# Ledger of designs, part 27: designed miniproteins, single chains, continued (2)

Each design is a single chain, and the fold is of that chain. pLDDT is the mean over its residues in the fold that is shown.

## One batch from the design tools (miniprotein)

Design m4901
Fold by ESMFold2-Fast:
Parts: sequence; C-alpha cells; structure tokens
Structure m4901 (fold): chain A 80 residues (1-80)
Amino acid sequence: DKDLETLKRVKELVKKAIEASKEGNDEEAKELIREAAKLAAEASPVTQEIAAGLLEAAAKEMSKEVAEEALKAAEELKKL
C-alpha cells in the first residue's frame, strides 16, 4: 500500500526532525520537515490530512523555528 509506506516514511522523517531540533540542529530539522511534507503532498488527500496532523503534533516537541516550519507545512498540505 503506497499510502501506508508514505505514512511510515513521513513518521520516520518527523521523528528525526524532532531529534535534530532537540540537538539544536534547526537547519537539518527544517530540511527533514520539508522532505516529509513533499512526500505527503504526492500522496492521497486522506494521507495529506493525516500527515498534516502528524506535523502539527510534532511541532509541540520542537524549537520555535522548526515548529513554525512544521506548522506552515501542515497548513499547505491542508490547502491541497
């Protein structure tokens, strides 16, 4: 299932972004967020909505700068 594989990859990238943000690697964290959002944007509308929710939840565990990137990505996915 392409959508399940995409969601698994998005979850892995988001988890790495949280870890990078906690280590102070905001540039790496933002790049991982952008990669996750790009993968989600190529998936079904349902998967895009789920990925947006994952990014919103993850933003609560990130630095302010990375959280802003994650919330922006989530908003863009919801507008597709």
Scores: mean pLDDT 85

Design m4902
Fold by ESMFold2-Fast:
Structure m4902 (fold): chain A 95 residues (1-95)
Amino acid sequence: GKVTVSAPDVTVKKGGTVDVTVTVTAEEAGTYTVVAIDEETGELLGHKTVTVDAGGTKTVTLTIKDVTESKKVRVSAFDENGNLVGSGTFTITVE
């Protein structure tokens, strides 16, 4: 089933740590792995697993450390079989 992944744009001080709340809405019940990747470099910034009920919404907090540059982040959801089922993007702005 389709999964919707969203997170708000966030601001952080240079070299700081930011907690990003990712919202996951799933059409089908399941356990999903949420992965945050730097869109430019492909660097893994964080990941967490979440279990969602059919038609339900859950949130996960991803902690991204040592943010020295503003970046666009891709957040992807994978099912238990490793299939990409949803993605979204947000920005981190360094002040």
Scores: mean pLDDT 86

Design m4903
Fold by ESMFold2-Fast:
Structure m4903 (fold): chain A 91 residues (1-91)
Amino acid sequence: MIKLSKEEIEKKKEELLKKLEEAAKEGKIPSEEELEKLKEVAELLAEMKEAINNKDWEKFIEIVEKMLEVLEKEELIEEARKEIEEYKKRL
């Protein structure tokens, strides 16, 4: 079985983002506001990674909380999250 490395995780993440763009193209994301929220999530993920590397757990928790709030407001991102969980179950 393939062990998920950091490189493989990033590849799977990219595949999921591509599927999200396909869904948006089919009219699932009707607004530019929702696309802007997706960009904000990507920026928060970068900050979260830096906080983990610095072992700044207080900042990490704050960033995770902000990211969860942004994700909860976007139904399309919720569906992408469900697809990730389904993929994990198949491994």
Scores: mean pLDDT 61

Design m4904
Fold by ESMFold2-Fast:
Structure m4904 (fold): chain A 79 residues (1-79)
Amino acid sequence: MKEELKEAILKVLKEKVPELPEEKQEEIANRAAELIYTGKATAGEAAEFVYRELVKEGVPIEKAAEAGEAIKKALEEIL
């Protein structure tokens, strides 16, 4: 379950923000998956977490929002 959540988030990050370093994509995906897996966040809250992390890394707001929405949909399909 945790790996499935992480891989779903990572796939979106690789497709939507390929310019972000792979190590950083992995870090964000792992942290977001952990929030859901430990019951600390809903799919929507985890997607908002990813959006904020992408904005902090310098990803344009519109692109970060698109990635966040895609992540929310992917997570809702699993959960």
Scores: mean pLDDT 83

Design m4905
Fold by ESMFold2-Fast:
Structure m4905 (fold): chain A 59 residues (1-59)
Amino acid sequence: SMAEEEAARLGMEGAVRAAASGDEAGMKQAGIYGRLAGEAARKGDDETAFEYAKLALEA
């Protein structure tokens, strides 16, 4: 669905931004949450996907 694609995209974008900033704790958290958001979106688990996407962006 459009929601799962958007959640995965936002999660990955957040993870990339955190990684680019060089914050080791932020990079680790954003990377993990971004991947989990994408995995959840692929499973059709929109609630979990959005939760992880938000965590990745806030990391």
Scores: mean pLDDT 71

Design m4906
Fold by ESMFold2-Fast:
Structure m4906 (fold): chain A 67 residues (1-67)
Amino acid sequence: SEQQIALAQQAKQNAETALAAGDKDAAVNDAVAGLRALGVDVPEASQVPKSAAEDLIKGIDYHLSQL
């Protein structure tokens, strides 16, 4: 839905901002929320390695590009 797309776009911006600030925990949490808004099956944020933050953000970009 349009609301889910908007939520994913906002989550991506929040994740990129957190990552730029060095807050990898917040970046993973926001990126997981964005992917879930797009219907992507991802593990709970607490189970995701902090090193995956950039890959999760790229995943949001990929799924948004398919809409």
Scores: mean pLDDT 85

Design m4907
Fold by ESMFold2-Fast:
Structure m4907 (fold): chain A 66 residues (1-66)
Amino acid sequence: SVDELIKQAEKELQELFDNGASRQEVLDLIKKIVRDAQEKLSFDDFNQFSQEIARSYQRLEQQRKE
């Protein structure tokens, strides 16, 4: 389901940030996650997914700058 994909993606993003991954590594993961979701989800579900992932990324990126 879209909710499970969001939860899994958020977990993977959190782990990368916690492990001090480079910005490039984080962006590469996001590109992979977004591509996989786009292929598996309907357009409407993908839009929900991408908005939630963008929100999670913004939150983590803000914490990283501190």
Scores: mean pLDDT 81

Design m4908
Fold by ESMFold2-Fast:
Structure m4908 (fold): chain A 73 residues (1-73)
Amino acid sequence: SLVIVDVSSEEERKARLEALRKKAEELAKKGKEAGIEADSLEELEKGIEEAKKNGDKEKGLYLKGMLTLLLLK
């Protein structure tokens, strides 16, 4: 039988994943509005590494949002 604590923990985890998805959607939208085009996993990962090396925190954040959204579907 499921314990109430476990059920509550699972609901909290689900809520966190939903919140993460919503934040990823917002970041992906902002990235597209900023002219960031990266449609594949490989392009997103490469873009994140390049943004990190260049210190472009904003571009890196948008690309991470796009990657997160792609992974969460």
Scores: mean pLDDT 74

Design m4909
Fold by ESMFold2-Fast:
Structure m4909 (fold): chain A 85 residues (1-85)
Amino acid sequence: LKALLKSSAESEEPVAVLNALKELAAGGKKVPDLNTTDPEVIKEEAAALQNEVTDPDLAEIASLLAEGEYKEAAKQLLAYLEKKS
């Protein structure tokens, strides 16, 4: 699980980072992947996720995605995964 999430963060693709964040927020349970390249949809989903997560680090990453700071969100997600190991 952690290796797959880390791979998603390393890709720096907005949808991959968002899907990894959604899975972390669900406690590792399977969540339907978002299959979109539309930045407005990604921002909307990230903003909703920011309100659902209780971990402040995950909330910050969701906030960055909602603002379109995709590369920074990916970097922070990677750091989060490494910190939790």
Scores: mean pLDDT 72

Design m4910
Fold by ESMFold2-Fast:
Structure m4910 (fold): chain A 73 residues (1-73)
Amino acid sequence: GDPAAAGRGGRAAAEGDAEAAKRGLNEAVPQSGVTLEDARGLSADPEGATRAGAAAASGNGKGAGVEAKRARL
């Protein structure tokens, strides 16, 4: 039962985008090694987490990989 999810999806989309990227990174790393290091990695290296999220968002709308390769050749 998540009827309110639709409402917060609109406004939270802009902020959720950045938070979702952080969560995605957190999910990918949590099983990496010990919970302590996991929490430290996110807290001590927030720049890395933010940069990876930004790269994923940028890559999502790229769609020019094939054309770029074809044009360069």
Scores: mean pLDDT 46

Design m4911
Fold by ESMFold2-Fast:
Structure m4911 (fold): chain A 72 residues (1-72)
Amino acid sequence: SEELREKARRDIELAREFLERAKRATTGAEYAGAAIAAIGSALSAILYAKKAGDEELIKEAQKILEEAGGKY
């Protein structure tokens, strides 16, 4: 469904923003907070993408999860 794809895209965008914030972090606390947020958003995106059956969105979200140091 389009609604599930839009939710996945939104969470992918949030995860990308948090991942970039983590890369620009100047303290360990800033890094940890941003990385955790990126992992959470990426996991949410994977769930919505799987419900939508969108393999490309699943791959994008998994890549962000991996870059943030998370596992699925």
Scores: mean pLDDT 86

Design m4912
Fold by ESMFold2-Fast:
Structure m4912 (fold): chain A 65 residues (1-65)
Amino acid sequence: SKEELLEKLRELYRDIREQIARVTDPEKQAALRAAFRKALIRYLQDKLGLTPEEAERVVEELEAE
């Protein structure tokens, strides 16, 4: 279901955030965060059929958690 996919996405987001946080170089960490954010927005549009604006809102909600 959509709810199960969103919960799995939340778990994945948390795991990837922890992995990126282990990168000690601030420039590399920022680049990885930007690349992950871009990939996530694309994934939400392609797999869940969200508009660019809806995908941005979902990512902002995940980032606020």
Scores: mean pLDDT 80

Design m4913
Fold by ESMFold2-Fast:
Structure m4913 (fold): chain A 83 residues (1-83)
Amino acid sequence: MKKVEEAIEKAKPVVEEAIRETVEEAEKRGKLTDEQKLSLAVAVAKRALEQVLREEGLSEEEIEEALKEMEPEIEELAKKALE
């Protein structure tokens, strides 16, 4: 069984929730542009993914690879949260 794939599956709901909470907080706190909200949500989501992967015991190299592969999906999720 691929430990990386299992860790990503566990991280997915955490990443989605982090995006939603970040967008909601940004809307409450001030008049950020959609671009600024998107950038913030992506940054927070990447940190949430990184943390979950570390907790699952992945190496730094595995975490870096997973972040690069998941970045487009995270951006798409953040865009959907703003729609």
Scores: mean pLDDT 80

Design m4914
Fold by ESMFold2-Fast:
Structure m4914 (fold): chain A 93 residues (1-93)
Amino acid sequence: SLKELARQLAEALKSAIEMLENADVDTAREIARQVADALETFAEQVKKEGHTELAEELRSFAEEIRRHAENGDKDGAIEVLKRAAELLEKYAE
C-alpha cells in the first residue's frame, strides 16, 4: 500500500539524516541526491493514486533538498529531510 511505502520511506529518511550528520560535504551531496530521487519517485506514485497535493509537497521537498546539496548546505538539507519524514509519517497514519 502507499501508506506502507510512506512508512518505509520515512524510516529511510531518518537513516539518511543520521548518515548526513556524520558525512563530509561530497558524501552528503550524494546522499541528498538519492533522497531527492526517492521522494520524486514516491510523488509520482501518490499522484497516480489521486493525491495531487501530497505529490506537490513531496516534489517541493525534493527541490529544496537538491538546492541545499548544490550549495553545500548540509544542515539545510537535514532540516528539509526531517520535515519530509514528518509528512510521510502523518500520511502513513
Scores: mean pLDDT 88

Design m4915
Fold by ESMFold2-Fast:
Structure m4915 (fold): chain A 85 residues (1-85)
Amino acid sequence: MSLTELRTEAELLARGLGFLDEESRERFVRAVTELLKLDPEAARRILERGLAHAEANRDRRPDVPEEAVERGIAAARELLKRARE
């Protein structure tokens, strides 16, 4: 996967971080983990933006499980810790 494709995938998944199912969350973690090896600064910016989007998407509706939002945030937080070395 090219750097551009990897960044695009990570950015797209980050925008939906609070709504990701388990499979999409695993794809997000994989994409960001690879991006951290190639461009850690871009990965950090995407993670920070994804966390902001997840917080904005916390407008709780019956169709949005809070536990899914929390799992997405936790995954992004762990990846952000890695981005800081």
Scores: mean pLDDT 74

Design m4916
Fold by ESMFold2-Fast:
Structure m4916 (fold): chain A 71 residues (1-71)
Amino acid sequence: SFEEKREKARKEMLESLKKNEQLFLEASAGMYEVGAAVSAVVSRTGSPEESVESEKLREEYLEKARKLREE
């Protein structure tokens, strides 16, 4: 029936949205991991104070990435 086809299409759309959300979270985690890598470079090349600040930022970015991946 038309109603059965409509319900199936709605459920398929919701599943697609859930999959897209997961991919977005994984991409966001990857961006934080890149930010952590940049922070490591600043830590190596900056002043002692900038090195401490950059190391803290690196740890924060890695923790955010870990939470987004749930790994």
Scores: mean pLDDT 80

Design m4917
Fold by ESMFold2-Fast:
Structure m4917 (fold): chain A 68 residues (1-68)
Amino acid sequence: SELEEKARRFVEGLKEAIERGDTVALEIAKVELKKEFNLDDEQVEEVIKLVKEGKLEEAVKLILEAAK
């Protein structure tokens, strides 16, 4: 699925931004999660939490469920 591939690439980029401590990239990613995947603020916080916990597949699944 194009949407799944897009969500997966997004989660990988978010992980890299978090690992670098790149706060600007993290803020941009929060805006993109809302606009691109139709997440609300609570869902955005949960995605970031999952990525910080190394639960990348769960983060992808949350994004895909919200994008329905």
Scores: mean pLDDT 84

Design m4918
Fold by ESMFold2-Fast:
Structure m4918 (fold): chain A 65 residues (1-65)
Amino acid sequence: MEEIREEGIKKLEEMREELAKLLGVPLEELKNMSTDERFKLMDEKLGSEKVTEYFKKKAEELAKE
């Protein structure tokens, strides 16, 4: 909890939970998926364009901190 990196990881985990909710799957199920399965699900539900846009927005918000 004392490293700056740990705070970043927590934010990434929060975003991952939000993503799982947006995809309509449990976080645990998302974590147990293979990389290919996760990408496929993201593309099907959100599309690469929306994922990229969301990531850019979050990156800008994180840069503010």
Scores: mean pLDDT 68

Design m4919
Fold by ESMFold2-Fast:
Order: structure tokens, then sequence, then C-alpha cells
Structure m4919 (fold): chain A 98 residues (1-98)
């Protein structure tokens, strides 16, 4: 379970980084209130993902019940999907602005 979460995070990380860099580049070239708002949403979701990952790590360290660890792992993957969707929306706005 933990191994699967680590693998999925590792596989998605380069894609997410590429999308973030694309959005940042667009923000620097063409200021847009819509793109700024989209990036603020992305930052909020990144914080939520970080907090959920910390809860998962804490549960594993404290030998929490398997069901608790599984639920937190599923939340990490769900938050990662939400973050990717928000980044896709921001990239679409960036591509329109450029």
Amino acid sequence: MVEEVKKRLSERAPVLVGKILRVIGALLDVPSPELEAAMQKVQSLMKELEDTVKKLDEAIENNAPEEVIKKLAEEVLRKLDELEAALDAAVAIADEAL
C-alpha cells in the first residue's frame, strides 16, 4: 500500500512540476487575474496534499490500524488527482493568455 502511494507520487511528480513551470512562465509574461486565481487554488490544494501526506506518515510511524492507513493513502491519491485537475485548468488559461 505505502509502496503503491510512493510509486504513484513519483510517477506524477515530473508531470505536475512541468505544469507548474508552464503556469509560472505565463504569469510572468502576461499578468492575468484569472490565471492568478487559478494558481492560488493550486497553492491551496498543494498545502492540503502536504497536510494529508504528513497525516499518512504519522499514522504509519504510530502503527495506526491498517484501515486508517488505507483511508489516508486513498485521500493522498484523491488530493493528488484534485491538484492535477486544478493544474490542468490553470495550464488551459495560460495557453489562452499566451
Scores: mean pLDDT 79

Design m4920
Fold by ESMFold2-Fast:
Structure m4920 (fold): chain A 81 residues (1-81)
Amino acid sequence: SRLETLLLMRLASIQAGIFVGERAFKAGKLETAKEILEKTISYGEDLLEELKKYMPDSPLVKEVEKAIKKARELLKKVEEA
């Protein structure tokens, strides 16, 4: 559906945030990486709340949870650097 396509695009934006955050971290741009990852986690949590409320059985719930977990693990590495 068109709604599912928009949700997939929102998930893709979260994945892009993780990618850009990781590249910033590898480049030694710790503050930039932190800001990107914190923003990405916030966007992911907002999407997850909407999915759990309106589409709790969607396979996107697990994919968004996985993306948030990866972003949080990466943020922890940035903060420990």
Scores: mean pLDDT 89

Design m4921
Fold by ESMFold2-Fast:
Structure m4921 (fold): chain A 91 residues (1-91)
Amino acid sequence: KEEEEKERLELAQSYYDGIVKDAQRRIAEAQKLIEEGKTEEGQRMLDEANATLKKFQDALKEGLDKFLQVGEEYERKASAEEGARVRALTA
């Protein structure tokens, strides 16, 4: 049981690290857009990144199981978006 909990915690940490890195990248991109005078576009990107972080923070408050569920959904959506991009380039 302890080994199962350790694996779940490691998976949760991996999800968290990936999401934080992605959010930081999007925030940096949004700040550049705002500095370039594209304030509406940059603000939307900031709001989206913050909404993603809030969703994961809320899931963490509900517990590890909810956090892992949200992490899996996030990875699934990211994979679907990449697949759609590849299909658009090849079709």
Scores: mean pLDDT 74

Design m4922
Fold by ESMFold2-Fast:
Structure m4922 (fold): chain A 67 residues (1-67)
Amino acid sequence: AGLPAPLDERHFQILDLLKTHPEGLTAREVAEILGLSQPTATRHLNHLARVGLVVRDEATGRYRLRP
């Protein structure tokens, strides 16, 4: 895979949401809060995971800020 792309406005909005939801959010919840489609939210969350800023919890399916 190539190097990660730079962060955009949506990535910062998602990071801000995750700061206020330490338990984590699913891609669907992020989509509903930000008015995005679920596939769009999933792409942004996967990008944030690739750059090492978030992690997906396999047990809950929730994305959280990386410690």
Scores: mean pLDDT 79

Design m4923
Fold by ESMFold2-Fast:
Structure m4923 (fold): chain A 67 residues (1-67)
Amino acid sequence: PKLYIIEVEFEALGKKITVKIAAETEEEAQEKADGVRALFEERSDEERLKIAEAVKKEYEKVLEKLK
């Protein structure tokens, strides 16, 4: 089983930030990526930074367990 990883980039407070989305199928990965994009589009820069930090922290923990 191969994981599908999609990177989503956005800008907040003049800095470029990247978040990663992992799923077992392309459909799930695309759906999650669309959800993240919509969420960032409706949020302020400060809220985007908080969300990005939370997502990145959880993703790093998952990657460590899979190694």
Scores: mean pLDDT 72

Design m4924
Fold by ESMFold2-Fast:
Structure m4924 (fold): chain A 69 residues (1-69)
Amino acid sequence: MYGVEGQKAFDEGKYEEAIKLFDKYIEEHPDSPFLPQIYYLRALAYKKLGKTEEAEKYFNKAKEIDPDL
């Protein structure tokens, strides 16, 4: 699965750790077909932390890559 470590952290409510793991995945796999989903989950993690401006930025980036998200 894409971002398995990041998704696990997200599912456990560790949103700060999830963001860090998603950032690492993006850096290591810049051409991954799963990047839209990773950006979306990263945006959700920012929203859970109350960082709404960052969340909106990454939601928009995810939608630009995959409008169906």
Scores: mean pLDDT 76

Design m4925
Fold by ESMFold2-Fast:
Structure m4925 (fold): chain A 77 residues (1-77)
Amino acid sequence: MGEEYIKEKIKKAKELLEKGINEDTEDSIELLEKSLEIYKELLELLKKSTPYSEKHEELEKLVKEAEEALEKKKKEE
């Protein structure tokens, strides 16, 4: 099962990302790191099953977005 599984995982990672951005707590960085890990895991999964998929590029963009959010939080400290 491809598309539904990927959408569900992306939704979960987005929830963690939003929570990490919206919470001004020590947990914010951990939530952002978890979000990034999920995106990276999905990207690796897609590379193994469909390395030329458009979803591969989409996930790379989401990984970059999560990395930028995490870097911003660490820099604000």
Scores: mean pLDDT 72

Design m4926
Fold by ESMFold2-Fast:
Structure m4926 (fold): chain A 79 residues (1-79)
Amino acid sequence: DIDKEVAIGIAEIYAYLGLQALERGDYETAARDFEKAADILKPYVPEAAELFRKASEYARQGKREEAIRYANEGLDAAA
């Protein structure tokens, strides 16, 4: 499924960008990037999309450790 494979690849890029943003303390950018990953994955891997939405929500709250945990769980679920 080319559409699904492309969606997963793009979502992984946004997830890694979000994780990089968390490392530099840019929670606004991290939340936005995780939200993009979630939106892209929603029609293909809804479980991964939900995990990235949680990562985005925790990033908005400044909860770095929880945001990292959920983003990594989302990456694992998308693979």
Scores: mean pLDDT 88

Design m4927
Fold by ESMFold2-Fast:
Structure m4927 (fold): chain A 94 residues (1-94)
Amino acid sequence: GALEDALTTLKTSTDTDDKLDALNTIAEALVTDPSTQALNLALDAISEALTSNDTNLLLAALDLANTVLTVTSNPDLALKAIGLALTAIGHLLE
């Protein structure tokens, strides 16, 4: 599906713009359907984006973590998103 294709792009592409488009696709899908499966996929996507030193990817990862926080009612997923957001902020400060 579109979410799985976007996550694959994040893991396999060498193009920053393709990775940014993939993160945007995941964010749009989350606001449409904040299912547990979509939320877990978004958390995986954030983790993948955090392996980059690209400032735009780190900012997009932070935005996606914030999207997870705004749409989830699951406290365990919220805590994971907070942890990933703090990691992104740490990378941006280096």
Scores: mean pLDDT 85

Design m4928
Fold by ESMFold2-Fast:
Structure m4928 (fold): chain A 92 residues (1-92)
Amino acid sequence: AAAPTLSNLKAVYDPEKNQATVTFTLTAAEGQKVLITAKDEKTGKSTSLTTTENGEHTLVIEGVKEGDVITVSATDLTTGKKGNTLSVTVEV
């Protein structure tokens, strides 16, 4: 089976909540269980999501500021195949 692919990565900072909303699109083989990890490269804070659903997903990461870089990676837990890694700068 093909490795999972991430695309359309965006991170938007909410100054009222001191968090970033990270949005991306997942493309993986149907029914495969994928682990997605988002990490702030400056603070080391991370969050993760496990999903079987292709399409748009949203993760919220706390303790992020405008200008921080968020790195997102995907791993197929069914096959052990690692997908691509994307990075984005947090914008207001």
Scores: mean pLDDT 83

Design m4929
Fold by ESMFold2-Fast:
Structure m4929 (fold): chain A 93 residues (1-93)
Amino acid sequence: GKEKEEIIKKLEEAKKLGLEVLENPNNLEAEQKLGELAQSDKVVGEIVRKITAKVQALGKELYAKGKPLEEIVKELAKETKKLFDEAIAELKK
């Protein structure tokens, strides 16, 4: 329905902002906008928090394995894309 379409649009924007934050962690505007999106809707907020937790867990694992920062950022970006795409696809069902 209409609510589902609005949630999907917000998740597509959250994916874009999340990737911008990973590329430049000093981009406070992207971080702020992502936080505002997460607060704007409970479903969006739950999905964003769940994805953030999984991406952070992967980052800690890769760091513990001694991976270089550039490789970690690349893998976190890949995981972020995957998790948002999966969440959006699930909502389209």
Scores: mean pLDDT 86

Design m4930
Fold by ESMFold2-Fast:
Structure m4930 (fold): chain A 98 residues (1-98)
Amino acid sequence: SSEIEKLAEEVDKLIKEGADPKTIIEKADELLKAANLSEFDKGAIIMSGAVLRTINDPDTKRFMDEGERLGKITAGSLIGIAVSRKKSIKEIIDQLKK
């Protein structure tokens, strides 16, 4: 939907501008709520983030740790995946909505 696309673009803008992890994760959580992802898709995001955590990428770890602190682990994992893979949130969401 246009609203999901708008929220994804807002998250990408915050990442590009170097906003604090809390702000980025809170906006990503809004996106995930609007996207209404299945529990399976949420689990896939969390598992992918956990794999990247084992590679010890410091940016991925930072976003995932903040996601855990805020009780928003799916959002933290989503941002961690995007940063680690150098992909936009919009690109990741578009792939999940196929």
Scores: mean pLDDT 81

Design m4931
Fold by ESMFold2-Fast:
Order: C-alpha cells, then structure tokens, then sequence
Structure m4931 (fold): chain A 104 residues (1-104)
C-alpha cells in the first residue's frame, strides 16, 4: 500500500538522520540535519492522521521526505562524507521509484 511504502521510507530516513546527526561536526551541517529531523517528525504525523486518504498522506509525506533528503545531502556534502552521500543518493533513488509507482 502507499501507506506502507511511506512508512518504509520514513523508517529508512530516520536511520540516515541518526547517522548524520552522529557524524555532523559543523554548525551548518547540524542545522541541516535538525531541519531534516523536523520534516521527518511532520511526515510521521501525516502518516498517523486518520482524516487523510492514503493518497493524500503519501503526497504530503513525499514533499516532506524530499525536503529532508535535500537537507541531508547538503549536510553530507559539507562534512565530505562519501558514505553518507552514497546512502542519501540511494534512498533518493528509492524515493523517486516510490513516487513513480504511486502515480500509477
């Protein structure tokens, strides 16, 4: 289901945020990771909102996850962390595939 795909992406993004937070050394990188964390918190609230349709939940989660992935990518680039850059790129690819599947 779209809801299960959204949950899967949120869980994977949480792992990347935790990893990025542990590795962030610069104040700018820390701010970007904290912004991603806040976007993820909002995405979780959307998934748990029973007033929204599955399609509406996925659309809103997709917007928030896109913002969080962008912030994580910038943080990884600032830290010169090739492993984190690669992991964010891979999650972004899976995210793009999920969006294409949701559009039918």
Amino acid sequence: SLKEKARELVEELQRLIDKAMERATSPEAKRLVNRAKEALKQARAVIDDPSLSEEEQFERVAQLLGEALGDLYRAAMLENDPELIDEVRRLAQRFGEALAEAEK
Scores: mean pLDDT 84

Design m4932
Fold by ESMFold2-Fast:
Structure m4932 (fold): chain A 84 residues (1-84)
Amino acid sequence: MEERKEALRRAAEAFRIAAEQVKDHPQAQSLLNQAAELFEKAAESTDPAERDKLVEEAQKLVMQAVRIDPSVADALAEAATALG
């Protein structure tokens, strides 16, 4: 449980770092911050089904952000490297 919670929190942090990198694109930044909030909620959830749903919703928001601003993919890769 704790290991998955920490992984979800780290993913949320990566989304927030990526959002900071793409602040010139407010829509993409907003979607990444929303994805971070969903991952934070997933980390607090004790129900696996609720957690999976929140993660799926967050992934859809990240894909929308990438479609709006392709540089989001690069920002996410940089954030993952900085945290890992």
Scores: mean pLDDT 80

Design m4933
Fold by ESMFold2-Fast:
Structure m4933 (fold): chain A 87 residues (1-87)
Amino acid sequence: MEVTLTNSDGSTATVKAGQTATLPAPSGGELVAYLDPETRTLHLVLIDDDGVQIDSATLRLAPGESGTVTLTDANGKPITVTATLVE
């Protein structure tokens, strides 16, 4: 089980069940993703260049399901992330 993440700028990352993955944020900083295998919940945390949490979101996904969330960066700009769960 894994999730493929794509941001609005076309950057992609894959996170495996019980693992974390990091995706660069378009305006600086990092998006950290964790996939909980028990609940199939994707946890997303947006961290700035100083390591401070700016925003967070969660997505609960079914196998083969895609979800989209919008996070707000430190400059008030939206970051759209699309996540697809594959088994």
Scores: mean pLDDT 79

Design m4934
Fold by ESMFold2-Fast:
Structure m4934 (fold): chain A 69 residues (1-69)
Amino acid sequence: SMETKEKITREAGRLAGISQKKIDEIIAEGRRNNASLSELGDRLMSLGATVEQVVGAALRVIGDEIDRE
């Protein structure tokens, strides 16, 4: 879902030290363009995020959802 993609993007951006303003811009662009998680990840990596940060963010968000039942 777009909600899950947004949570992953925010967490990955936080781990990478990307500004909240820039994270919000990436999410707004992603919503407008119906971006895939891969496209959002590529955008974050262009700003210095690592693959490990993006994958780790996805695991954390999905794991948190599973642990909450």
Scores: mean pLDDT 83

Design m4935
Fold by ESMFold2-Fast:
Structure m4935 (fold): chain A 74 residues (1-74)
Amino acid sequence: SSAVERILALAEEAIAALRAGDHLRAERLFVQIYSLVSHYNLADDPAIQAALRRLAAEAERAGDLRLATAARAA
């Protein structure tokens, strides 16, 4: 699915932003991820779930506990 591919690409960009210290960009990318996951009803997709768990772990390592909590809840 092109929607899954787009969400996975956005998750990679969000992780790159966290590694660069750009928490604002990571949070904006997460809003896009959340909107697409909700719109396409992809919350139960295994690849999307794996990407969200990885994003949450990277956010926690970066000290962005707000983003980590939001990604785990998605």
Scores: mean pLDDT 89

Design m4936
Fold by ESMFold2-Fast:
Structure m4936 (fold): chain A 61 residues (1-61)
Amino acid sequence: MSPELKELKKELEELLRKAKSTEQIEFGLQQMIAINEMEKAGAPEEEVIKRLRELIEKLKK
């Protein structure tokens, strides 16, 4: 796993831990599961990074 991908996953975890809404936490966890399934299916790292960035932006609003 690249340093960039590792850093993005860490940022996402921190955002989810600080989320005030159970709905936001649930959404974030479901999206993380989908991203992990993409990685296991052999998706390119660039696609995984793109998905993580999009999720982080949505959680930040």
Scores: mean pLDDT 78

